# Designed miniproteins, single chains, continued (5): the designs that were tried, part 84

Each design is a single chain, and the fold is of that chain. pLDDT is the mean over its residues in the fold that is shown.

## One batch from the design tools (miniprotein)

Design m18908
Fold by ESMFold2-Fast:
Structure m18908 (fold): chain A 100 residues (1-100)
Amino acid sequence: MSQEELVEKIKELNEELLARLKTLLDPAEYRGVATLLRTFDAGLEEAVKKKVPKEELIKGARKAVETITEDLLATLKNEEARKLVEEWKERILEEIEKAE
């Protein structure tokens, strides 16, 4: 898997999570999650643009997924939303493993 293909897959998974969470979260909670995931997308796009080595992009993506998951599970009270976040984490880590 190329670095660009990995970034596109992660961005797709981020948008899928946002679409699913929109029906479960209030507007303020949704904006918080959207800001975190869009910041993650922007960081990945910048890393590709700056030609960061694939190994460093993978390390950064893994840390971002872990940090975002910890933050969201600390703040979200909706059980279905929490399950979607855990599923999102597992799916992204699987794509990262395929890219290594």
Scores: mean pLDDT 87

Design m18909
Fold by ESMFold2-Fast:
Structure m18909 (fold): chain A 94 residues (1-94)
Amino acid sequence: MHAERLGRVMRRLGASEEVVERSVEAVELAERGDAEGAIELLKKMLEEAKTPEDLLAVASAAATSAELLRERDPKAAEELEELSREAEERAREL
């Protein structure tokens, strides 16, 4: 599963357990086609993120969710790609 692999990578990189769990949940929402749920969860995580590691976890989850939704919901995929870029920029500023 993409979600499980992503979670393992995020833990290795030092993201908090709460961020890892929510990132996995967001990717699972995207895998089942719940684009709105994935976007809402990732936006909330982006607002609450305080460390570069947590922001990079959000960026990775958003990028993975965008790829999973690209054919099913291209508009949602574009929003998720934008969230991924914003998270990466914020991580670089911290």
Scores: mean pLDDT 82

Design m18910
Fold by ESMFold2-Fast:
Structure m18910 (fold): chain A 94 residues (1-94)
Amino acid sequence: KPPKLSITGKIKSVSYEVIDDTTAKVTLEFKNVTKEETEAYALKVAELIKKVPGYISCTFEVSEDGKTATITLTCKSKEDAEKAAKWIKETFES
């Protein structure tokens, strides 16, 4: 089992939305962070996601207030996208 990420105490909520057959959107809502910290956490999550089987690409976007980061994942299949989203949710909710 991978170790818990040190950022879990900064995450207020994690939500997941399937956009299409290969694309999933993950929204991370943070508490007690600066915009720069949110950008750093989003970048770290994006780098970790590259290691998920079936990964093709991802982009991330940080909100104007720095409280929300949105990660858009493109995977080889809907199953791979769902596995990636589940991994993110389990990693940050554990």
Scores: mean pLDDT 72

Design m18911
Fold by ESMFold2-Fast:
Structure m18911 (fold): chain A 81 residues (1-81)
Amino acid sequence: GALSYTLSTTTSSPTKPVLKSAEQLDETTVRATLGNVPKDFSLSDSVLTDSEGRSYIIESAEKLSRTEDNPEVVVTYRRVE
């Protein structure tokens, strides 16, 4: 079945990341696209939670910038045991 995902961040930035898409790649890995990412975005500032209450932390991130007005980051999350 398809899982729903919720993004939580601990950043103090006035602009908070938003979850634009999330796709489960395997049992423990999710690839997500985040919009409105703050300039001071840290990998440790972001947690993803699925609809079953499982938590995922960022394993890697790639910052995609088309314009400075809407910076997007593609991130890979790994499930916390």
Scores: mean pLDDT 72

Design m18912
Fold by ESMFold2-Fast:
Structure m18912 (fold): chain A 84 residues (1-84)
Amino acid sequence: IEELAERAKEALERGDRKEALRYAQEFVEAMLPIYEKSSPEKQKEIEQLIQEFADKLARGDFEGAIEALERLKEAVLEAKEALE
């Protein structure tokens, strides 16, 4: 799933909104099992980061979208590490 987040980031870096959205959607779908098994606090963090990413992307703030995506990736990886 880290690769999907990285692909979305690369697309944002070159201004390819369509590819970025595609990879971001695939990343969200791939992380759903991790999200569902996570604590309520971690689920809320992930939800807020997804919303921040969507808001930044909608405004054309690609730098802000990249930052939100990186934080989202880190939150998901932390959640994955915590799962048994």
Scores: mean pLDDT 82

Design m18913
Fold by ESMFold2-Fast:
Structure m18913 (fold): chain A 97 residues (1-97)
Amino acid sequence: MESNKKRIEELKKQLEKEKEEAERYLAELEAAGADPEELEKLRKAFEIVVEAEERLIELFEENENEPEEEILKKGRELLKEIREKLEKEGIPPLSTL
């Protein structure tokens, strides 16, 4: 319980770092002459991921009395759903490229 605030704080910090990294990556692609339509799709993909991570943080805050394992399981299911949405848009996971 007492360590929950630290974990939530770490997750928020990680999310902020990921937002900054995504913005830098998009800026680099734009500077390299990437197609504006491809940049727009990638931006939307990052927005979907960020929104899901924000929801995961909210889940931790709302379920302070729940076992962390159950909260992580729900978060993992959300991430899986997001990957399916990205795949339908024809955007492969960047880690697979």
Scores: mean pLDDT 68

Design m18914
Fold by ESMFold2-Fast:
Structure m18914 (fold): chain A 74 residues (1-74)
Amino acid sequence: SVEKRIKELVDELQKKFETVMGKAAAEEARKWMEQEIELLLKQGVPADVALEQIEKRMNESIEKIKETLEKFAK
């Protein structure tokens, strides 16, 4: 189901976000992702396209944050 795919993707991305930003920020990111996906679906964007766009944006953001934190860690 679409709901199951959304939950699995959001669960995965939240875990990744938690490792770089901490639990509170990861929980806020989850709420944002769920709201953004719902908005895209309401606008008629196909579920597969909506999920791909969110996955790409979030993974790019996570990697950029991770690289920035690594540079400041030493």
Scores: mean pLDDT 81

Design m18915
Fold by ESMFold2-Fast:
Structure m18915 (fold): chain A 96 residues (1-96)
Amino acid sequence: DAAELERRKREAVDAVIRAIDLVIAGARAGKTAEGIAKASEIASEAVEFLEENRTAEIEERLAPALERLRALHLEHVRRHGNAAEVEHAEAIAAAE
């Protein structure tokens, strides 16, 4: 059913966005492992569903949350990485 599939896609996108925000909040609070565990609990099935049902619309809906996650990764590399890792991460961020 097309209407049910579209509803499930919206719910799955929302779950992944919430999971990404939990990872970011956990990392900023010094609770990275706890944030990842909570994110996995609410998003694992949603991620699997979206990978099987990937569309340009889903990618566009996830783009802002993925950008926030990439920004967090760059912050982490800048604080804990060496100069080469920082240069590489900044080059990837600039290219995207």
Scores: mean pLDDT 75

Design m18916
Fold by ESMFold2-Fast:
Structure m18916 (fold): chain A 94 residues (1-94)
Amino acid sequence: DVKQERKDIEAAIDAVVATFGDELVTALDAKDTTGARRLLRSLAYSGGVSLTAKMSDRFTEKQLLRVKVKCAKTSTTPLEYLTCVANELIALTR
């Protein structure tokens, strides 16, 4: 279900944003809280969606969700999140 997968991706990205810490969020908030968070989510979502779409033929939705949730909890930046997702998907091919 594409709608459910999209919600799961958005939830994982929200978790990544939440893990940056209060200081980073507050600093971003100084100009535009909503815009800053939307930009970070847009960057992570765009890259994450591209990676997920390419790998969907090879991996189950359950595997992809597990990777996204794991990486959201362990990553502190959008770039770390995308790197984590790529590495975890590679590990699943072993």
Scores: mean pLDDT 53

Design m18917
Fold by ESMFold2-Fast:
Structure m18917 (fold): chain A 75 residues (1-75)
Amino acid sequence: SAEEETYKELVDLIISAYAKIREALAQGDFESARKILADMKKKVEELMKELSPVRQENIQIVVDSLEAQVERQLA
């Protein structure tokens, strides 16, 4: 279904964005890490509204966890 495709795209987007964030953090590029995180969050918010409530909750939990990890590394 279109919803399953959107869910897969969101998961792939988050995985790809996190890999880029980790690379930026490893190189001390905190500005790029923050920008990638912000851009990812905007895209997730736009697309996740097409998902079921359970899948929206699952995506939100993952995003919140990644944001917390990035903020910890930036502090």
Scores: mean pLDDT 86

Design m18918
Fold by ESMFold2-Fast:
Structure m18918 (fold): chain A 120 residues (1-120)
Amino acid sequence: MNAPEVARVLLGRGYFLMLLGKYDEALPLFEEALAILEAALGPEHPEVARAKYYLGLLLAKQGKNEEAIPLFEEALERLERALGEDHPETLRTRAELLKLQGKEEEAEKLFEKARELEGL
């Protein structure tokens, strides 16, 4: 298994732990995955943006919104450049930012658009 594959396993395990509310256990897995991906692929790669998205999502769930926002902003910029503005991952990242800014109705419209595109 190459280094990016190891990082994807760590992201998946971290996400599962986050769904179980085990935030303290999920955090080091997301941080390790991010470090592996940055070292292997460089900071501009979309896989790094995905790791930043998961780390941001975890911090937001812990109420650490000031720490989550810059991670989502960095992830959004990288995903827009790599995948385009209308890609499901880009739309979902933008929706998370809008949600943290109190724009819940606008965020829900983007989450719905992302789900529709993933269902195709």
Scores: mean pLDDT 86

Design m18919
Fold by ESMFold2-Fast:
Structure m18919 (fold): chain A 77 residues (1-77)
Amino acid sequence: MSQLAIERYQQSLSEMLAVVMAGMILEGVSEEEARRTVYNLALSLLRSMDSEYGRKKAEEITEEAMALVPKILEELK
């Protein structure tokens, strides 16, 4: 697979998971619980990469999603 395809996949996952995390927070879930759920979802989607690389990518995706959450919450209010 091309590196561009992997990068676009990571970006799409971060954006999708940011929306999921924002939705959970709006439903009254704590930021810590929402973050844990999003991290587990990222790990599940990267299941074939459950090596050190897969875990690092799941953390990167989770951090990117967390960075987008405040903007999404502002746009939904």
Scores: mean pLDDT 76

Design m18920
Fold by ESMFold2-Fast:
Structure m18920 (fold): chain A 64 residues (1-64)
Amino acid sequence: MIERLAEEAVETARSEDLFEAEIGLALARMVLGIAKSMGDEEAVRIAEEAVEEAERLVRELRER
């Protein structure tokens, strides 16, 4: 479940529109908050990786 939410957040962050990409990053951060509230270390790691990827995608888009 966390894996699917993380994948959808990153997919949104791959948008060519900066506003939509930043929404994807916000969703990734929300998924991380949920994972931390569950106390599941594996879910937290997956969500942290999703946030890092979304941050990278938003940064790359801002440089265009």
Scores: mean pLDDT 83

Design m18921
Fold by ESMFold2-Fast:
Structure m18921 (fold): chain A 81 residues (1-81)
Amino acid sequence: SLEEELKKVEDRAKARGVSENSLKDYSDDELAVILIRGNYSDDVRDAALLELKRRTSDPSKVVWRFILETQAKGVDPSSLK
């Protein structure tokens, strides 16, 4: 689940001491993209999660909102029948 993936990133960040300061200028949506996309490094994803946790008590809500909005925009036209 998304919650389990976010927890794994958080646990890794705690283990390596990743700084929360790396992505302060990024939007919530940009941070959500980093967490969802598989092409970012673990250090970048850990920093993105920590920055979201600084901004909100529930980073999973921000990520889920982004997923739902992206699905609404990215639905294959053939699936709308």
Scores: mean pLDDT 70

Design m18922
Fold by ESMFold2-Fast:
Structure m18922 (fold): chain A 68 residues (1-68)
Amino acid sequence: PAPSPSQRVRRLVTELSEKYEAGELSKEQALELFTQKVNSDPSLSPEQKKQYIDGGRTHLDALEEELR
């Protein structure tokens, strides 16, 4: 079976956060890629997409504050 949507989203957030910290992506680029990936996933419901995008934004915002 496929990994759960929560596991998939968590993995994506982690990967993009690591690239942001490494300087490979800006926070804006990481958030944009995350949003595009979530919105482009046909297996996710509109409710799941909204919750995951909100969660990813919160995670990246918190990470930015910690790196400040």
Scores: mean pLDDT 77

Design m18923
Fold by ESMFold2-Fast:
Structure m18923 (fold): chain A 107 residues (1-107)
Amino acid sequence: SQIEQLVQQAVQLLQEFGDIMAQIYLEQGKESKAMVVLMQTHAMINQFQANLNNPKLLVRGLGLAVDQARQAVRQMEEMNAAKDDLERMRAIVAQLEGIRAQLEALV
């Protein structure tokens, strides 16, 4: 379905976002924070996959994920993360918001 395709795209983007955050923390010697990011990303992806039959919950969940991702980008900026990492993270946030809007239109 179109919902399944949009969720699959969101999952791929969330995984990439989490991987970038974890890499930034690892480069700063913050291994525990990197591990927490990877675990939280995995848990969030599992929740989206578990809720494929609940589009209204998917829209709300993705909205919260986008807000959290925006906060994470600001935190990474304050930590002087590499410009290319920040640009990619911002692009992912924009794409996730686009997917959220498309999902909302289907509900």
Scores: mean pLDDT 89

Design m18924
Fold by ESMFold2-Fast:
Formats: C-alpha cells, structure tokens, sequence
Structure m18924 (fold): chain A 68 residues (1-68)
C-alpha cells in the first residue's frame, strides 16, 4: 500500500530516480524493464519504443492502483 502510493506520487512528480527506487522494492523485474527501455530511448529516437514505455508504465500504474 504505502510503497504503491510512493511509486505513483514519484511518477506524477516526474521523479524517475525515486520511482525506480520504489519499483525495485515492489517488482525489480518491472523496474529493470523500464530502465532498459529508457536506456534504449536515450540512444534511439523511436516512437515505437516511446509507446512501449508508455504501455509498460500504464500496466504498472494499473497494477499499483489495484494492489495499493
């Protein structure tokens, strides 16, 4: 509950470092996937990668809201 709320707050504040730190505590595999997509986006201007990141984040937000 508290961790899910912290992750959601960090996400809407644009605080990626805090969001990822909390996500590693909730689901380290999900945190690793987000970090990998963000790393790819830093070296590639891809609309498909940006959309993939958005879908991963949406799924995580839905999970956090349902289990928070």
Amino acid sequence: AALAEEAIKAYFAGDWDRFLAVMRQIDPDAAARIEAIRAQLRRSSSLDLARQLQLELQAIMDYLRANG
Scores: mean pLDDT 78

Design m18925
Fold by ESMFold2-Fast:
Structure m18925 (fold): chain A 86 residues (1-86)
Amino acid sequence: MEKIKKILEEMLKNTEDEEMKKIIEELLKNIDNLEVSAQKLSQLADLINETKDEELTKLLAELVRELMKRQLEEAGLPLVEPEVLL
């Protein structure tokens, strides 16, 4: 979980968009509730895609990867890295 928090904090440092900052802050507050966070993560992804910021896109990809790893671990499923699936 600390790694996910670190990624979100890095995203906050790399954005000047107040709407993105609000969504990132909401994700930080609700990170332990993955179902609620999924909607906020989708909204954040849409905003980043519209900005075409390569740094934010890289941070988003790392965030999604870490969230998937945690969800799989908590579900007792085998850990699968996205790079292996591509």
Scores: mean pLDDT 71

Design m18926
Fold by ESMFold2-Fast:
Order: sequence, then structure tokens, then C-alpha cells
Structure m18926 (fold): chain A 109 residues (1-109)
Amino acid sequence: MDLVAETLREHAERINKELPEVEASVEGRTLTLTFKDPRIAELVEPTVEGLNKAFPELEITVEGNTITISVKPDALKKYSQEEVARVMELAGHRLLDALKDAIAQLKAA
């Protein structure tokens, strides 16, 4: 069983449960977040840039109302699945916090 894909699926389930403004889906080792309000993606873009710098094993991209998170192929050559899954867990937690903050800001406006 793919530990990286399992970790991404757990994050997707958490996001879908906690954030009705966000739809999370997993395909292979890629997590895709789609937002009902495109301003959410804009508000979290600085956090995405920071996450890409903090976790060079990951590729996180923002395109319109969608954020895509994937594991770089070279990371799985250098690190164990357990180490990559730990990186995914840390990055996912930080992204979830940023999404909650962005949604709270939009509700306060």
C-alpha cells in the first residue's frame, strides 16, 4: 500500500469534513483542492510559496481556484515513503491552517 497516497487521502478527508468551501480529491500521489470562492486561492498563495521553500520535496501550485500538491519524483529516490509521508503531514497541517484563516477572513469581510 502506498503510504504517501494514504497520507494524502487522509488530508483530503479531513479538509472535506472541516471545510465545506473546499473540495479535496486525491489521484495517485497528487492532492487537488478546488475552491468555491477563487479569493481563497489568492489569500493562501503566499503560504503556498512558503511551503514550497520549506518542503522542497513537494510541488505545490496555484492555478485559478485550484491548488495542486504533489511529491517530486526525485524525493522518492532520496527518501523513504515514511519520511515523505511525514513531510506531507507537516505541509498538509500548515496548509489546512492557512485555508481556515483565509475562509475566516472572507466571512469577516
Scores: mean pLDDT 80

Design m18927
Fold by ESMFold2-Fast:
Structure m18927 (fold): chain A 92 residues (1-92)
Amino acid sequence: SPLDQMYKLLDEFEKQMAKLTEKANKAKTIEELEQVRKEVDKLMEQFNAKLKEIAAQMPQTQENAVVYTSVSLRGIGMATDIYLEIDKKLAA
């Protein structure tokens, strides 16, 4: 179902973001941190595009809108955490 597709997309995104968090933590140079930022940007773009494609297949109900918003905000939250850690290291 489209709902199952959204949660599978979120699970895969979470795994990819966890790997990028590890890369950011291991980064020794500004260039490595900027590369991680670019990878986060690309994954966010891909995640948002796929999430919109899945949402377009669902009935326009309040329940489905709540699920879409929840999944979207969880994705934004994961990316934001990595961005904040990168910015902190770049400022040092």
Scores: mean pLDDT 86

Design m18928
Fold by ESMFold2-Fast:
Structure m18928 (fold): chain A 95 residues (1-95)
Amino acid sequence: SAAALEAEIRALVAEILALVEEAKKYLDPESQKELDELAARLRAAAEARDWGTALATIQRILSLLGQSKDPKVQEIRKRIAELAARMRELVAQLR
């Protein structure tokens, strides 16, 4: 059902947001601020059920994390990318 798909998408967004908070521990204050702004945008997009904006925001998060040379940030980035790929498949099922 669409409701079940949206519930799973929302759960994936929550996991991505938790990983973003974990990544902040390894980043400079400027990158932490940018991640906070992107996390707020992701929450707003998910609440509006604007999955296109949510996925675009996640890509911006991945690009920001990709600028870090920290192995912990790269591991978190990989986990977010895997969750984003699953989210993309579920969003396609809503069409």
Scores: mean pLDDT 90

Design m18929
Fold by ESMFold2-Fast:
Structure m18929 (fold): chain A 65 residues (1-65)
Amino acid sequence: GALYRLTIVGEKPALLSDGSVLEPGTVVEVTSVRVSEDGKWVTAVATDGRTIVAGADDVEVVPIE
């Protein structure tokens, strides 16, 4: 599947499925990206298998492959 770069561009941290957080300015590689039906949330899967949830306005996603 395609690989994406997810950057936390907003002031709010993103939440990881293990209970940790990605602080503003963090860049992470993800294998899937989904936007919620209401457009408010982005859910992605990191290359290590952890799920990331962030506000849609707080993230930038670009393909890298």
Scores: mean pLDDT 81

Design m18930
Fold by ESMFold2-Fast:
Structure m18930 (fold): chain A 80 residues (1-80)
Amino acid sequence: MELSKEQLTEGYNNFMTNLEEYASEEEKEKFEEFLKLLEEGVPVEEAIKKVFGIEVPEEQRELVEAQANLLLEGKRASVP
């Protein structure tokens, strides 16, 4: 189901709030680098491998790509 711009922004903000409260500084830096790579047009699978050193199995690729795209769209929606 397609989310509205407002719902994407809310989801992104909730994720960032949880990251701020529960994630380490290293995890925050990795997440920022990951989003930067996605904004530069790097494929989600390659961005994950580069930042986190994890190879995404083909069976999980669509799910991971969809989740990453929702976060990226939420970030874009939050920009003036």
Scores: mean pLDDT 71

Design m18931
Fold by ESMFold2-Fast:
Structure m18931 (fold): chain A 81 residues (1-81)
Amino acid sequence: SKEDYVNILEALKTVFEELAKTDHDRAVRHLERMVRHLAREGVISEEFARRLLALIREMRGQSAEEALAALDAFIEEVRRE
């Protein structure tokens, strides 16, 4: 459900925020691996995984603050769907 996807995104944000405190590049790679795992397990759809992976690729080129803001904007977009 939409609520399940929002909860997943909030959990991913929490993990990213903690890891990004020490290594932004590692945090981005870890987030990408988590999303791929969730897609393989069927927890999220392939379409949703593609959208989220596109966001994560953008986050790679951003500061930690910009990446968190982009993730927050994505969460808000999903809430409105």
Scores: mean pLDDT 86

Design m18932
Fold by ESMFold2-Fast:
Structure m18932 (fold): chain A 75 residues (1-75)
Amino acid sequence: GPDLEEAAELAVQAAKAALAGDSDKAQELVEKLASLPGIDRETAVRASVLAGQLLLQGASEEEVKEAVREELERA
């Protein structure tokens, strides 16, 4: 199955890069996430967007990773 811990970490890193204005790094990280077994490009984008929304709402990195893992399990 997919490594959901690695996937969640990549989604959080992509979101952080996007929020910092580094669109090239954000895209690179989303492509790495989409390269993981069982994760397509649409799922990778949705997970990264979810991570970014939660970070903007003041959620901790741990809370964001848990939410992203749950989303990836349901996708």
Scores: mean pLDDT 82

Design m18933
Fold by ESMFold2-Fast:
Formats: structure tokens, C-alpha cells, sequence
Structure m18933 (fold): chain A 64 residues (1-64)
């Protein structure tokens, strides 16, 4: 519905901001941020042969 669409748009926008911030902090890494739903983001950081996976709630992202 419209509320779900608005929530996904917000998650996408906050996710892109977080991705850009993390990419500046880790310029040699590959940083991917994907909305899992309206309440959660998946963060994937690949640095050489190391892969880090984190799930963040939208409340946690807003507190950053």
C-alpha cells in the first residue's frame, strides 16, 4: 500500500546515505546497502577476502 511504499522509499534513501558514508570511511572496500523491508537494512562490506554482513533496524540507522 501507500504507507509501505513510503516506508521503502525512506529506507532506500537512508540506505544510500549510509552506503555513501561507509564508502568514504572505507574507500578500498565494496559497500552494498539493501533494504530488506520498511524496518531493516542489510549492509554488506567486502574488503579483499573478508566479508562483513550486518542487519540494522531503521531506528538504529536514524540514531547514527
Amino acid sequence: GAAERAGLEEARELGERLRAQLQRLLPDATVVVLPLDTERLLVIITDGDRVTLRVLSMAEVRAL
Scores: mean pLDDT 82

Design m18934
Fold by ESMFold2-Fast:
Structure m18934 (fold): chain A 79 residues (1-79)
Amino acid sequence: AAALAAALAARHARLEERLALLSRVAPQPVVEEAQALYDRVLEAHAQWQANPADASWLAEYRATAARLEALFETLGRGE
């Protein structure tokens, strides 16, 4: 559905924006960890879109996106 596609695009844009901001202020190892998690989110999303019947990709997408968001919240202090 167009609404779901728009919501996912908005979520990915927010993650990418926060990663870009983090890359300007955080130590390199933290940036590398956040980048690896973001790459995993994009890969899991692509695999889930290609194989919607495989629930494992949806589960990995949800878990990895939540981990990245939690990392940003911890590092962003108020977020």
Scores: mean pLDDT 78

Design m18935
Fold by ESMFold2-Fast:
Structure m18935 (fold): chain A 71 residues (1-71)
Amino acid sequence: SLAEQHQAAVEAAREALRAGDFEAAREHLRRAVAIAEEYLAAHFPPEEAARLSAEVRERAEALFRAAAEAV
């Protein structure tokens, strides 16, 4: 399922962040965002999907920035 794929991508990103591999973490977060966007496109009207996709992308960027700054 998309939820399982999303969870796997998020866990891979967390593992990469713990290892200090920010390049891998960023790639896994991009994948997680893409999966979330696919879910939104399948389940929400286009206008709502676009808005929520922007929010998901902004949240992922903020979380990555916070994690990178904490190191």
Scores: mean pLDDT 78

Design m18936
Fold by ESMFold2-Fast:
Structure m18936 (fold): chain A 86 residues (1-86)
Amino acid sequence: MTEEEEKEIAREGLERAKEMLKAGEKASEELEKRAKELQKRAAETKDREDIIEAVALTALLLAQRLMEEKGMSLEEILKLLEEMIE
């Protein structure tokens, strides 16, 4: 994986996480389980799509944690993700 490929994967994953947050998706037991399964799959396969999915779900779960533990608003999280994508 090249540096440019890693950058594109991170961007695509963060864009998907942003879309999921705007759609009102929230952390759940099933989502956490799915994220762990995709993280393991991405590590084993090193497939681009598996890595993008893992990044997206991991970013979504981290965003929800920041909202719950640090009191960040959805707007603040979306702004942070937009800055990371830019």
Scores: mean pLDDT 76

Design m18937
Fold by ESMFold2-Fast:
Structure m18937 (fold): chain A 81 residues (1-81)
Amino acid sequence: SMRKEAQEAFDRALAEGKKLGEKKLKEEGIDKAIDAVRELGRRLREELSPEQGAWAALGAEAAGGLIAMKSESEKLKKKSE
């Protein structure tokens, strides 16, 4: 079961990872966006408590997956008439 602080750490990391990944996706492309989000997850594990850091790292990982899906969706959208 998740504690409130762990859930908030996950949600915050997910939001920050999405924002960072979307910015990097526009500026440098998908590979650099995923690298930046992975680095965010690594830093959060080091900066937060073990419990909060683990949940924040999972949030950042989830953000990376969402950025990858967004990249594919945008490619499909650009091919529509």
Scores: mean pLDDT 79

Design m18938
Fold by ESMFold2-Fast:
Structure m18938 (fold): chain A 94 residues (1-94)
Amino acid sequence: APPPQAVVEEIREKQLRLALLLLEILAARGDEASAEELAAELLASGVPREEVEAAIARGKAMDAAELEALERELERLQEEIEKELLEERRKLAA
């Protein structure tokens, strides 16, 4: 089994990818207030400004078909993160 720190890092990487995908979706939907709030949290967490700005730009340039595909990817990634968090909580309880 991988060491615990490797699992924690993998979950963090997936959570960051989830947040960036959500930022793209919020920008694509025109939800400027939620996009600004999430962008501020990502910047405070040490995500590079260039990456945050690129995600917003991708969202704003996105068509309806690309948005639907990205929403499906977001759901898949959310399910993976939830499964890994449940497994980690199970290990901590034992």
Scores: mean pLDDT 78

Design m18939
Fold by ESMFold2-Fast:
Structure m18939 (fold): chain A 80 residues (1-80)
Amino acid sequence: MELPKDVLEEVKKIVDEIAKKYNLSPEEKKALLELAIKLSKIALYEYGYSKEQTIEAVEGFLRTLAETSTLEQIKAINDA
């Protein structure tokens, strides 16, 4: 149940770009990365999304969270 290396690398790139744009702390960046990995696994393995569809869906969701959610809310989603 590990992410394909190419998907993981692209997801890490997206999280890095979002963290730079929104001036996220290292803790917030780590929480977003953990959430991104979790969501990517669900999209690929539960929903049968393509790699491209997975990357697009995760990017959109993470951008919304970075604009609207606190670190504690992001952690709560990860724990669910």
Scores: mean pLDDT 78

Design m18940
Fold by ESMFold2-Fast:
Structure m18940 (fold): chain A 83 residues (1-83)
Amino acid sequence: STVPEEIIRTKEELEKIIEKIKENKDVKLAEDTIKRLDELFERLDQLLAREDAPSVPGPLLELRRIMEEYKKKLEELKKEFEE
């Protein structure tokens, strides 16, 4: 139950960051957020690769997909504001 709540919270936080980037055309904030997501992807992949990984990795895979979606949005915003 806690993991679905954290997924919703993560989406809300990322949407707030995207709004702030759009308002300020903040390329550096976009770059810093992309870097943080890359670090989180590495940690998540390490967790999923473990022999003692949860038998139902569904919530972690859902989180990964959401993070991938928002990373793409951030990369597109960065490119738009660099032009």
Scores: mean pLDDT 75

Design m18941
Fold by ESMFold2-Fast:
Structure m18941 (fold): chain A 86 residues (1-86)
Amino acid sequence: SMEVEEKAKEAVKAALAGDNEKAIKLLTSIPGVGEKLAKEAVKAVTAEVVDYSKLRSIPGIGKSAVKVVVDHEVDRGIELIKRAVS
C-alpha cells in the first residue's frame, strides 16, 4: 500500500543518514514487521545502497547532485526493504 511505501521510504532515508534507531522504529510501525526483521532490512539497505553521509563529504559536490543520487538510492533501498519484510 501507499502507507507501507511511504514508511519504507522514510526508513531508508533515516538509515542512509545513519539514524538506524529511527529507521527500525518506522519499519516496526508497519503491521507484521517485528524488530528483528526491521534490523535485517536496515542492514540490507545500508550494505547495498550508497552512504548519504559519505556523499555529502565529497568536495565540490552540489546539493542538487547529492539529492539526485540519494533519490535514486532511496528508490533502490525501498525495493530492498519490501523484499526483506515480505
Scores: mean pLDDT 66

